Designed miniproteins, single chains. Designs and how they scored, part 23

Each design is a single chain, and the fold is of that chain. pLDDT is the mean over its residues in the fold that is shown.

## One batch from the design tools (miniprotein)

Design m776
Fold by ESMFold2-Fast:
Structure m776 (fold): chain A 87 residues (1-87)
Amino acid sequence: ALKANEPGELASRGGREAMKGGFEKGNVSLGTASGLLGMGASFESTVLKNGEGAARDARAVAELAEEVGDEKGAELGREGAEAAEKA
């Protein structure tokens, strides 16, 4: 299982929060993109061991979460990116 503070887990949680926010506002495309990018960050971090890819995807989650207005998703995406860069 992913630990709560691992880059991939933070980005995945951020993507899920942004996806919920997008769906609640009827913006299914931004919500879906946020969820997929969160999963991409998790895959880059846990499977590929690619911190740069994980950081990139986590930042994209933060940007989409901000566009959707999901502050929690944006915070988790930023934390995931920072954790991936320091790993």
Scores: mean pLDDT 66

Design m777
Fold by ESMFold2-Fast:
Structure m777 (fold): chain A 64 residues (1-64)
Amino acid sequence: MAEEARKAYEEGKYDEAIRLFWEAVKNGEVLSPEDYRLFAEAAEKRGDWGTAVSAYALAAIAEK
């Protein structure tokens, strides 16, 4: 799912990318810091600042 979310982001399908990143998180997939950063950027492009802030925070934690 994270791979599919990254592909959707690269294709400019930000809604699809956000949906796929949420599915990955819900299914217990471990996302890389880069995946969380892309998730946050997709949310920013949609104007979803709450999701963007949460995803950036998770990226920072994952970088440990």
Scores: mean pLDDT 79

Design m778
Fold by ESMFold2-Fast:
Structure m778 (fold): chain A 100 residues (1-100)
Amino acid sequence: DAEENERRRREYLERLVALLEEAGLTEEAAEVRRLAFTPEGIALIQLVVNAALLKQAEKEGFVDDGEALPEVREMAAKISDEAAEALYRGFLELERELAA
């Protein structure tokens, strides 16, 4: 049902926005809310996800020797280690709920 799918997408979007706001990414949260699941919105969500993953990998001792995109490194610099861990766990929980 198209209405059910649209409702679930809206709920998912609101939860993504809340996760970004809780991580201190208030400008990115507002942009995600504005762009939604447009190509630009999806690209921004992917950027934040990749940044959180990079931050988590660095915490585990991985060194970025310039393989990460500049945008990803810049975004990761805005996120604390604690916020990156919370974002990563939040993204996994949302993905699990979306699959169910």
Scores: mean pLDDT 78

Design m779
Fold by ESMFold2-Fast:
Structure m779 (fold): chain A 74 residues (1-74)
Amino acid sequence: MSPEKQALLDELLAYAKEKMKTLSEEDQEKLERIVKEAVVRIYEAKTLEEARAVVEEAKQRMDEILEEEKKRKE
């Protein structure tokens, strides 16, 4: 894997770790699933632009989990 793709993976993992601190175990599992799917897609990406798009989509999906958890706690 290229150093640039590794940096994108590190960014994704750091973002996920920060978000997981505030989540229930159930929602942590959902977030981990998103991360695992994104990691595979980053490895399969032919360009850094594709890999970056995967990271941004994964971050958006992680943010959606946080909002869904907030709604459940209402």
Scores: mean pLDDT 80

Design m780
Fold by ESMFold2-Fast:
Structure m780 (fold): chain A 75 residues (1-75)
Amino acid sequence: TRVRELPSEHDPFVEELGGKVAEAVELARVDVERARAEFTAWADEQLARHADDPLAVELIETARASMEALVASLE
């Protein structure tokens, strides 16, 4: 019924996702392979947990794609 879906219902998850991305970026500056592996493993786990939530899946996949692009730019 509500056409306005605010990310507020996912705010804790979005905050965790942002923190995980920041952590991975810091790690990538000294160990790109480890940063990629740890972020990818976390993202895959979250995708499995939120498979029935299309918004969460989209957020996770978007973040993973952005992280892969960032890692590629550092290589």
Scores: mean pLDDT 70

Design m781
Fold by ESMFold2-Fast:
Structure m781 (fold): chain A 95 residues (1-95)
Amino acid sequence: MEEARKLSREAVEKIREAVEKGDYQKAMEIAVEALEKTRGLSPEERIEVLRDLAKAFAEAGLTEISEVLQRAAFLASVDPEKGVKEGIEELKKLG
């Protein structure tokens, strides 16, 4: 949980900075990198990171990206590997 929280915190801060600069491509790249870094974490920790990223994008007004991450988190609750993989792939399509 501590590792997941630190990763989410760092990613959320960088995403906010990128969005404020109008660099939506960089914001998505940061989200993808954060999700890839969750490979060594528990299923529960990976889902928490997906939820934290979804909230960050929602707060930034990027509802489409937030919805992608919310769907990925739901899928990850059933199949963590598939949920995270689909989240990464959908973010790459938006970028």
Scores: mean pLDDT 83

Design m782
Fold by ESMFold2-Fast:
Structure m782 (fold): chain A 84 residues (1-84)
Amino acid sequence: SDAAFEAFWARYRDAVVAALRREVAGTGVPDAEVEAAVDAAFEQARPSFDPSRDPIEWVFRVMALAMERLEARHPAIREARRAP
């Protein structure tokens, strides 16, 4: 239900934002852009959300979606994370 997804979003948003800020530290990406990417990733995950699954699996999915959005706008992040 939407109520279950809203509770999941409210509970984990700040932790996901903090994790993404650490992952893109030093790349010059503004904090506001990280927050916007996280919020967009939660909305992208909404239609497939299943509250019967482990919430930590959904946290990792949202993090992956947010990173994909940031890497699409900032290819240097992708290069830095994949290059040795």
Scores: mean pLDDT 82

Design m783
Fold by ESMFold2-Fast:
Structure m783 (fold): chain A 84 residues (1-84)
Amino acid sequence: MAEEKAKEYVEKVKKALKEGNYEEVSKILREAHESGDLVVMEEVMRTVAELFGEDPEQAREAMRRAHEGLSPEELERALALAEL
């Protein structure tokens, strides 16, 4: 189910982000995006914000590196959604 898949992707993203492995994060985000599951993408974005909770700017930079195809507006929306 989508929610269960989202949790699995979140765990993989958390590990990759903690290691600074943005290539792996990019791969995971690409797979989640290809699935078309907004829930998966939303949970991943929220997780990134949580890992860099003290400095949202670092979360934005991590998302930019992992997802270069995204516009700055899309990255900001994802972080804002996680903060809400």
Scores: mean pLDDT 63

Design m784
Fold by ESMFold2-Fast:
Structure m784 (fold): chain A 72 residues (1-72)
Amino acid sequence: SVKEEAIKRVMEAAKRAIQAALAAGDEAAVQRVGDLAKETIERINKAKTDEEIEEIAREGVEELERLRAEVE
């Protein structure tokens, strides 16, 4: 489903960001990534249209990639 694919993309982006934060020893960054991933998945689950799901996932993945870049 669109929700399952969107959640998978968010989880993969979060996993990469968490791995980078852990490698940097940045516990605060690990927490920020976890919180953002959780919030994004909750928003996806509440979304009623495929368009809303895709937009939420796109924004969440972009922010997770930004957080990853900040610790690399």
Scores: mean pLDDT 87

Design m785
Fold by ESMFold2-Fast:
Structure m785 (fold): chain A 99 residues (1-99)
Amino acid sequence: EFKELADKAIEAGQVAAEIARTLGKPDLAERIEKVTEELRKASQEGNIDEAIKAVEELAKLTREVAELAKDNPGLRFMAELASAQATYAAKKLKELKEK
């Protein structure tokens, strides 16, 4: 459902931001944190259009973190999982909007 999908994407954003900071990319971590906060607000307001926009941006940012982590297998795995979760949430939120 909307809230559950948003909550999973928020978790993915939090993980990706921590990985970005660990990799020495604090500017990227701050961008992810801002988008994650936008998603949290959209979810609280029940604004599916803003939630979809935020989750799609989060999916792009989590993919960027996964690419940066490619030489660290543990961080790469966590970043790829976060990216998959954000991508899945975006797809499912779009399907919910069409109903």
Scores: mean pLDDT 86

Design m786
Fold by ESMFold2-Fast:
Parts: structure tokens; sequence; C-alpha cells
Structure m786 (fold): chain A 74 residues (1-74)
């Protein structure tokens, strides 16, 4: 899976948890994630951002990032 595809699936999960608005442009959200500029409103969103930064840097696989995000959203 490409980093873009992984980010899109993660954004979908963030929308399900209410951390990203449905009205927000996914392209702009992806751009912020890639720059490490994604800032959520909760502690859970901050933890998710840290995982996404590692995924973007290639330090995590998609599967590892997904599992870490699930843990952050518990």
Amino acid sequence: MTPLEAAEEIIKKLKEKGLVKDSEDPYMVLGRIRKGEFKGKSEQAQKVRDVLEKLFKGELTFDEAYEEILKALE
C-alpha cells in the first residue's frame, strides 16, 4: 500500500471517530499529514498524528501504523 492510500484509510477512520470533519478537503488533510502539520483537538488526535508522521517517514508499515492508531483511539 502506498503512503497516500494508507493516509486515506486512516483519514476515513479519523472521520468515523469525529477527529476530522466530513466537510474538510481530504487533499488538504493529506498535505498537512505529509508535512507533519496535522493537529487534532484531542490527546487521541495528537497520538494519531505522531503515528502518521512515522508512517510518512517510512518508519512504520501500514499494518503497524493502523494497529498503533487503533491503540491510540481506545
Scores: mean pLDDT 64

Design m787
Fold by ESMFold2-Fast:
Structure m787 (fold): chain A 105 residues (1-105)
Amino acid sequence: SVELSETQQKIRRKLLEYLAEKLGVPLEELEEAEKNNFLDLYTLLLILGREEEAKELFKVWKEDREKAEKLAEEIYKSLSEEEIKKVEAFVEEVRKFAEKLLEEA
């Protein structure tokens, strides 16, 4: 993993804590997803209420990454305009929170 400064590590932890609260999942689940480079897709599926699909895809991601990436491409292609808007609204909330953390650092 890329080595981060103490300030960057603190900001990253606060962002993960914010995501865990907003998505209604344990912080430890998001930390595991981040360690496996699955955080973006896991978060996407959780925003869309596809929690069981997220968990099953994460198993595939750890066992057969190439297969999981193909499944991820199918998910991205299947997103409706309303689902895309929901994800964009959530990402904008996270961006505003991140900006506030950076201003207070």
Scores: mean pLDDT 84

Design m788
Fold by ESMFold2-Fast:
Structure m788 (fold): chain A 95 residues (1-95)
Amino acid sequence: DEWEKLVESKMSEDVRKYLLGELAKKRAEEAIKKLGKETELAKELLKKGEELLKSSNVEEEVKKLVEEYVEALKNAHLEENQKRILELLEEILKK
């Protein structure tokens, strides 16, 4: 819902990148809280998310990552899903 509003908004590109990046970091922080600890995988996910904020074409890539991350959180296999999301972030940053 909020992603669609951000993509459709007539805001500057810098503001859009900031808001999308903030939402991605917020989702990662919520995952850390849900785990009750800062895991190595969760820390790396935050780091890769911050790197993504500096890349081009961030809107579509960040939306896909957050959607995948939300689904991963619903499935209760947090360690496995965090590792998979890190792999996705690595691929996006490599491009």
Scores: mean pLDDT 54

Design m789
Fold by ESMFold2-Fast:
Structure m789 (fold): chain A 66 residues (1-66)
Amino acid sequence: RIEKIKEIAEEPSKKINEEAKKRIAEMEKEGAGLDEVLRLTAEILRRIGDVIDEAIKKVREEEAKE
């Protein structure tokens, strides 16, 4: 079950992480303050949480079909 959740969440989480790395590098280049970085971090954490929740939901729906 955890393996299925991981499989579903893997690609979306990887994309979010890559996007976050690029955004942080861009913000550092622009001289963004700690507040901006923290806001971006909070947004990224919310997005990852949503991805995990959707993966759990999909696994539960598949189990219900069986």
Scores: mean pLDDT 75

Design m790
Fold by ESMFold2-Fast:
Structure m790 (fold): chain A 72 residues (1-72)
Amino acid sequence: MLPIKDLIQKVSDLELAIAQGKARPDAEFYRLMGQYYRLQGDYDKAIDFYQKALAMKPDKDVQKELDELRAK
């Protein structure tokens, strides 16, 4: 996991680039977005982004994070 400052910066930069059509979201981007929103306490958005990450690439760690958030 990235340090929280680096995670926030990377997510902000990627989100802006995607919004501007300069980059495309991938499984790693959605995983980072899920971690970001989880740290912000926005569990609904975290769940949505983890589901998108899993739809693109199965990952045991992402599945575990999703299961933990859904159990809340």
Scores: mean pLDDT 76

Design m791
Fold by ESMFold2-Fast:
Structure m791 (fold): chain A 74 residues (1-74)
Amino acid sequence: GALELAREALEAGREGLDLAAAGRTAEALEAAEKGIELADKAIELAPNDLEVQLEAGVAALVAAVARALARRAG
């Protein structure tokens, strides 16, 4: 469901951070973009679920940081 998408988004964002730290810029950007897309989908599916909103919000922030780090390295 939406909460599972939010959790998958957070995992993708964390993977993006690890890849960015390792200098794997293209892979980091791909993982970060996946995290953002999954977080947005979770929010769209459950706009009134506070747990989903909070989890997806954290996931989106983590993924956005990973994307920024990847873009800065390129």
Scores: mean pLDDT 85

Design m792
Fold by ESMFold2-Fast:
Structure m792 (fold): chain A 61 residues (1-61)
Amino acid sequence: SREMLERDRALRATVPPDEPAPLSPETAEVAREIGEALRELGDAIDRELATGEPAAVAVLR
């Protein structure tokens, strides 16, 4: 909605004139690895749900 776009724009406007100091490179790499692992978990869950056959995969809780 327009309200959501305006709110997102306002949040971006509070960012410093330059870019903020984000996470360290090491932390960013770990975050990417976790994202990849979550995709694999999602695929395994979808497969189990589709076939009804249990996968030896634990869901993050």
Scores: mean pLDDT 64

Design m793
Fold by ESMFold2-Fast:
Structure m793 (fold): chain A 76 residues (1-76)
Amino acid sequence: MEEAERAIEELERFSKRLGEMARRAMEADPERRTELARAMLEGARGLERNKELFEEAVEASKELAEAAKKVSDELE
């Protein structure tokens, strides 16, 4: 079932991108934070528009939010 495999790959990509964005935002200079915040906001809007289409990705998004907190703690 290629659709299921495709969904997993997209979730992994999405997961990596959100993790990178959150990580960079935490480490960035104030000027860079504004730039990253905008990109993250655009990503959030895209997710909201496609919420029904890929609810499975929405669930992964929640897990990423929790993971971002742990990553922040580990960086300390």
Scores: mean pLDDT 63

Design m794
Fold by ESMFold2-Fast:
Structure m794 (fold): chain A 71 residues (1-71)
Amino acid sequence: EGSRVRSEIERLLERSREYLSSGDLEKATEYIRRAFELAAEAYNRGLLSDEEFQELVRRGAELHQEVLKAQ
């Protein structure tokens, strides 16, 4: 179910933001990576639309830039 997998990806991105806020940059990066891997797998399986996939990737990339800026 695309809705369920999208919620899982969003939860991974939320956890990454929590780690970034607490200064745990390594875990923040790990959760972004997991979110990207899950998003790519879900997209390849047809569980995410092009728009949903692009939005999730953009959100993860923005969060990754925040991690890099925090270093």
Scores: mean pLDDT 85

Design m795
Fold by ESMFold2-Fast:
Structure m795 (fold): chain A 91 residues (1-91)
Amino acid sequence: MKKAEELKKEGLKAFKEGKYEEALDLLSEALSLYLKLDPNNAEMIVNLGKALFKLGELELARMLYREAARLGHPEAPANLAEIEKAIAEKE
């Protein structure tokens, strides 16, 4: 878990610094490790989705919220509805 947490933290920091390619790579590796250790870690998936939503990565955030909803996270359906609305308004 510690390595996955550090990768998530570094990935979010890279996004804030405009290093999008590096951030995507780090966050993808972190998510892979989280799911490998706990395939039902829907809360971590939701948390990453919220961060991506704030950064304007609407499609990636939607994919993460959809996966969290599939895993049964109680907040994920509401988060998914919110991002679907944001995408529709931008379109």
Scores: mean pLDDT 73

Design m796
Fold by ESMFold2-Fast:
Structure m796 (fold): chain A 61 residues (1-61)
Amino acid sequence: MLSPEERARMEALAAQIRSLVPPEEHPRVERGLAALLEAVEAGSISAAQAIALLEHELRRL
């Protein structure tokens, strides 16, 4: 299950990504965050995996 701290970290990373991409990409970033949150809550991936995916995307920008 997703802790409040893990959720806050994922939301903070998504906010950083949104700040670095043009406004037309914001819906894509928001959908990506929502999908990762749903996957963690469903147990399909771990919170650590979701955070690592967001950190990887941020590092590529």
Scores: mean pLDDT 84

Design m797
Fold by ESMFold2-Fast:
Structure m797 (fold): chain A 95 residues (1-95)
Amino acid sequence: SMELLEEAKRLADLFVEYNHEALLNLFTREGYIASEKANQLGEQLRELLGDETYDRLLDAVSDIEIEGLQNGLPGSETVERIKKRLHEIIEETVS
């Protein structure tokens, strides 16, 4: 449904944002808080979309983060690319 699609995309955007904040702030209190929020959002995505789709989302996040690091992409560009890819996966699965 469109409502499910919009909710999943919103949760995915927040997940990517907090996950990226956690990566930028490893071993700090700020990073721990961001990581906890990302974990909670990830569990909500898993509950909403199912394990198979959630695993695809995690693989996409990992792949794009690695490519971004290897190619020296700005963090903001990496985040935008991840969000776009997660939206594509969600659209393929939910609609």
Scores: mean pLDDT 88

Design m798
Fold by ESMFold2-Fast:
Structure m798 (fold): chain A 95 residues (1-95)
Amino acid sequence: SDKEIFEKNMKEIEELIEELLRLAEEFESLGDNDTADDLRRLAEQARKKLDQLKKVSKTEDPSTAANIAKRQLGLLRGLLLSAKDRLDVLKQQKA
């Protein structure tokens, strides 16, 4: 159901925010403080969007809420994939 999809996507967004923060710590450990700070800022923005999604789930139909959560999930997945690729390159350069 759309409600189950929404709840699953919300949980995954929370997990991806945690992963984003772990990646920030790895960039910082390798001396890339600027990227670490950018990732932490993006994690804060994602937390604010997560709070907005909780409000949307109370006022919008389940299908609309599920679609908004799905878009946010897609954006975070793309961002994390890009960050992981950049981290791998940085690790190779520092080795």
Scores: mean pLDDT 85

Design m799
Fold by ESMFold2-Fast:
Structure m799 (fold): chain A 72 residues (1-72)
Amino acid sequence: SAREKARQQMIALNEKNIKLLDQKIEELKQQYAAETDPQKKEQLQLQILLYTFVKNSSEYTIERIKETIEKL
């Protein structure tokens, strides 16, 4: 159905975004490990937490969509 196609497209788009967020989080972790300035380390830690929160929210949304498709 058109609704099933739309949901599959939404899942694919969000999975791509999660991969980009994973890459960004790893980059920030590498920067954090190399950083010696305490203030910059704190800023990097806050950014890691923020991107991790966004990723978790996106993953939760995908799982809910997948669960709905499987039950239909």
Scores: mean pLDDT 83

Design m800
Fold by ESMFold2-Fast:
Structure m800 (fold): chain A 61 residues (1-61)
Amino acid sequence: MQQAQQLLQDAQQHYDILKEYADLAQKGGSSEVSQIILDRADQKLAQYTAEAEQLRRQAEA
């Protein structure tokens, strides 16, 4: 449980930072770069969420 929570917190924090960079890139006139950053952030968050779920399942077994 603790490891899964920490992993999710770290993933969310990194996701928030990437979203902020994507917003800055969009304001700078690069919508393409902004979308690439968001797509990668979403992919990473989904991956870490799946890993956290696996860890939770193992801890509960």
Scores: mean pLDDT 74

Design m801
Fold by ESMFold2-Fast:
Structure m801 (fold): chain A 107 residues (1-107)
Amino acid sequence: SELEEDIKRARELTKELPDTLTKIGGLLSLAILGEITEEEIEELVELLLEKGLINEEEAEELREAIKKKDSVKIKKFELKIRYKVAGGTPEAKKLYEEEVKKLEEEA
C-alpha cells in the first residue's frame, strides 16, 4: 500500500505542479520505482535535454537504464542532475562523488 501511495504522489508531482524541475524530480522518482510509462520516459528525456542537464549520449544511457530497471544507474543520473541544479560548487561535487561511490559499492 505504501508503494502505491508513493507512486501516486510522484505521478501527481509530474501533472499538477508548474515547476519543470519538480516535474523532472517526480519523473525520476517514478523511474527509480520502476513504474514510469514510455510516454513519461520520453517527457523526462526531453525536459532534461531542454534544460541542458544531460546530452544526447546520456539520454540514450538513461533510456537503457530505465528499460533494464537499473535502479543504481538511474539514481546516479538523479545525483548528477541535483549536482548540476545546485550550481556545481566544490562542496556539492565532493558530496556527489561520495554518494556515487556508495551506490557503486552497494551494486
Scores: mean pLDDT 76

Design m802
Fold by ESMFold2-Fast:
Structure m802 (fold): chain A 79 residues (1-79)
Amino acid sequence: SEVEEHEKLGEEYYAQGDYEKAGEHYLEALSLTPEEDVDRRIELLEKAGEAYYKAGDYEKALELYVEAGMLRIQKALGL
């Protein structure tokens, strides 16, 4: 699927040290992920957050980490 293709591209760019492009591809994969696939959305948000953190975009990283954390808490609460 296009989600899997963008996640793979994100992983490849991350491995190459192109963290900004890695984050862009993880966010593209997220945009294509259904809202009901909460586990995949959390995973992609955390991967994008780490990528932007390594790129030095701390504001973007913080936003993504917070969103991932909120989804994890909502899932734990059965929301």
Scores: mean pLDDT 90

Design m803
Fold by ESMFold2-Fast:
Parts: sequence; structure tokens; C-alpha cells
Structure m803 (fold): chain A 76 residues (1-76)
Amino acid sequence: DLTDEAVKAWKEGNYEKAYELLKKELKKQLEENSPKPLTEEQLKKVDELIKKLAYEAKTVDEIDELLAKIVETVNE
């Protein structure tokens, strides 16, 4: 699971790897489960949230909040 690998990289302080793995996993999930093409604005917002998740999140609760915001953004 790329998400589990991303969390591991994030815990190790490898935020660049965490960001890349999260971006790859979310792209896969969006292509498999998205009912419509994402807009440029939605893609930018998702990228910003992934960056916050990888570089700024310090707790599991913060990770869960950012993941929820990503899901909300793609379902707008």
C-alpha cells in the first residue's frame, strides 16, 4: 500500500518521498474511483493538501483531517 509506505517515509522525516508516494496513490485512486474528470482547480487544491500532509502534518489526527479535505475536494 503506497499510503502505508508514504506514512513510513513521513515518520522517517523523508517528506519528499512521502509527498511523491501520496501523490501517486491518490492519482491511482482518482483514476479508478472518480465519477468525472477533475478540474485544474481541484488538482491544484489536492496537490496543496498533499504537500501539507507530507511536510507540515505532525500527528495522525492532522493526517486524517488533510485526507478528509482531499476526499471533499475530489467530490466537489
Scores: mean pLDDT 73

Design m804
Fold by ESMFold2-Fast:
Structure m804 (fold): chain A 78 residues (1-78)
Amino acid sequence: SLEKLIASLENLIKLAESGKLGQAGLQAGLHDLLRAVEKYSPEAAKYLREALEAARKGDIKTAIKYAKKALEILKKML
């Protein structure tokens, strides 16, 4: 469901911000959510792809910013 997808993305961002999730874990989490996000919102998926690329480069701060942008778009659909 969209609600479960939002909760999963919120939890992923929270773990990354708290330092409990490193670069590899953030990459894996973003990759796993991408297909589901794309089905609900191509716009949110675009930001999630930007987040994934930033995470691949080790830019965790930028990855979190883009992931939050995707999250806000999904939340507006509720």
Scores: mean pLDDT 87

Design m805
Fold by ESMFold2-Fast:
Structure m805 (fold): chain A 90 residues (1-90)
Amino acid sequence: MKKIIVLDGEALNKLSPEEIKEQLDYLFDELLKDGVKEVILGIANPDKLTEEQKKIIEEFVKRLQEAGIKVHIVEADTLEEAYEKAKELA
């Protein structure tokens, strides 16, 4: 099963690094439970993310890949554009 996930850097920038880790850990567990084999990860407003937040997202991607999930990453300046780009890869 393929899954589209869109992360908004503008929304995430309001969360602590710990809160982001908790949200992504929950998402990781749900993706594994659902038997997802491929993730298309759209990142909107990547310039709004701190370096620490970017590293947390990179760690999340690495954990998905280590679990045998294929990950495709697209970046865009808006949520709508990120979602549209992600759909093109689905």
Scores: mean pLDDT 85

Design m806
Fold by ESMFold2-Fast:
Structure m806 (fold): chain A 74 residues (1-74)
Amino acid sequence: PPPEPMYEVTMDMEMEVRQYSPSRGETHVLRSRYSGTRVVTPEELALMLASIETARNSPDVTLTVTMTVRTIYR
């Protein structure tokens, strides 16, 4: 079979999510940052990109992302 490409993904992501807390009766902003490198399948890469796009299109989410993708053949 032809070699299936794998992708090495290096990602730096800052995310702010606005969430309502019923127990506190308030809306708060959750801030998170992720930085890491992993090797993913084409399907996993597509899911990652779709998840980022979904987050960007959410009115409650502010997302800043820097992603570097390198193709690896085994």
Scores: mean pLDDT 76

Design m807
Fold by ESMFold2-Fast:
Structure m807 (fold): chain A 90 residues (1-90)
Amino acid sequence: SRLEEALKYLGLEMSELEAIKESTEELLKELREKGVPEQVVREAILITGDERLGVKLAKLVFEKYGEQALPLLIEFQTELGIRLIEEAVS
């Protein structure tokens, strides 16, 4: 899945995502209080196709990579887009 590919790319485990029990609202508040850029949250939601999973991914990726979180999410989306185009024309 797209989420599994993102986790592998970012060096994250599905178990880390599943360990997050906080609500989407609680996570959004935490990310805002920690100064996580809104674009990190938006890009993570786009990658996952799901707000809850995207917010969890944003938390984990920013905790691991800090300011590098956004460039890594954009790079993954660019690589994923290229691969999806290649698969569609194959």
Scores: mean pLDDT 81

Design m808
Fold by ESMFold2-Fast:
Formats: C-alpha cells, sequence, structure tokens
Structure m808 (fold): chain A 55 residues (1-55)
C-alpha cells in the first residue's frame, strides 16, 4: 500500500523537510534497485518511485 509506505518512511525521517525527505527516499529506492542481491522490486517500491518522481 503506497499510503502506508509513505507514512512509514515519513515516521522514520520526521525531521527532514519535504525536499530532503524526497532525496532520501529516492536514494534508498535507487540503492535497492542497484543491489544485485535483491529480488525484483515489488509494486509498492515502483509506486513510491513514481509518486516521488525519482529520476
Amino acid sequence: NLAEAVASLRAAYPDLDDAAFKARVCGEIQAYLDDPEKGAPGPTLQALKTHFRCV
């Protein structure tokens, strides 16, 4: 669930402003996608990338 994932991530980084929060989340998503030991990304991770417009 995208909304639950966003809420959980925000709870983990309560002191980050919106720009810093987006940068942190996008960096973590990219690190996860670049990790050869991880499986295919789930639909929630793809939705998070799209929601935050990570490019």
Scores: mean pLDDT 74

Design m809
Fold by ESMFold2-Fast:
Structure m809 (fold): chain A 88 residues (1-88)
Amino acid sequence: VSDEEFNKIRSELGAELLRKARELGFDNLTEALITALLRLGRAQSEEEALALVGEIFQRLLNAKSIEEFKALVEEMRRMLDELKEMLS
């Protein structure tokens, strides 16, 4: 896969996650993920949740393989789906 194709995949999957966050009533993906981590008990504070989201985003943006990138997207997607069940 070319660097251009990989960047396109990153942008498209990022847009998909943002769309899912907006479907849950959040303006941005970061806010949705912070809320998910806190509500699911995966973080104990907003500071910890923000740090975890920052780590996920750094890994996502710097992923060297499509498989690694897709695994991170799947983890984020699962968190948003779990949050949706709690909000419903």
Scores: mean pLDDT 79

Design m810
Fold by ESMFold2-Fast:
Structure m810 (fold): chain A 60 residues (1-60)
Amino acid sequence: SMEDVHREVQRLLREFVEELRPVLGGDISLRAIDRYLREQEGYGLVELMERIVAEAERRT
């Protein structure tokens, strides 16, 4: 269901944020995450969200 996909997206996002917490130091913000992604991975938040949604749909 869409609700199951939504819950899985939230879980994957929480896991991602916790993995970034020691790397970013201090407060986690959308701006800090977007900057990290663009500088280290070469993509931004939109592409990250597309990837997370696709993975959540695969798992549900």
Scores: mean pLDDT 77

Design m811
Fold by ESMFold2-Fast:
Structure m811 (fold): chain A 76 residues (1-76)
Amino acid sequence: ALEAAEEKALAAARAAGVATGEAHGVGELARAIMDAAAAGDGEKAHELASQLPDEVRAAINAAAYAAGRAAYAAAA
């Protein structure tokens, strides 16, 4: 139950992060960041995220966090 909720939260966070990145014209980079984060490769995720303007990185993080929380709450 908890693990399934976490998996749904991660999937929702990835989808929201990628969609936000696409809206800012950096969809491929956003996808790479979210994939690295999901794989537990924090170094690669951080390196890729550092290529984004602070505003865009903040928008991606905010969207991913909000979607992940909503999916976790709905699945729990």
Scores: mean pLDDT 79

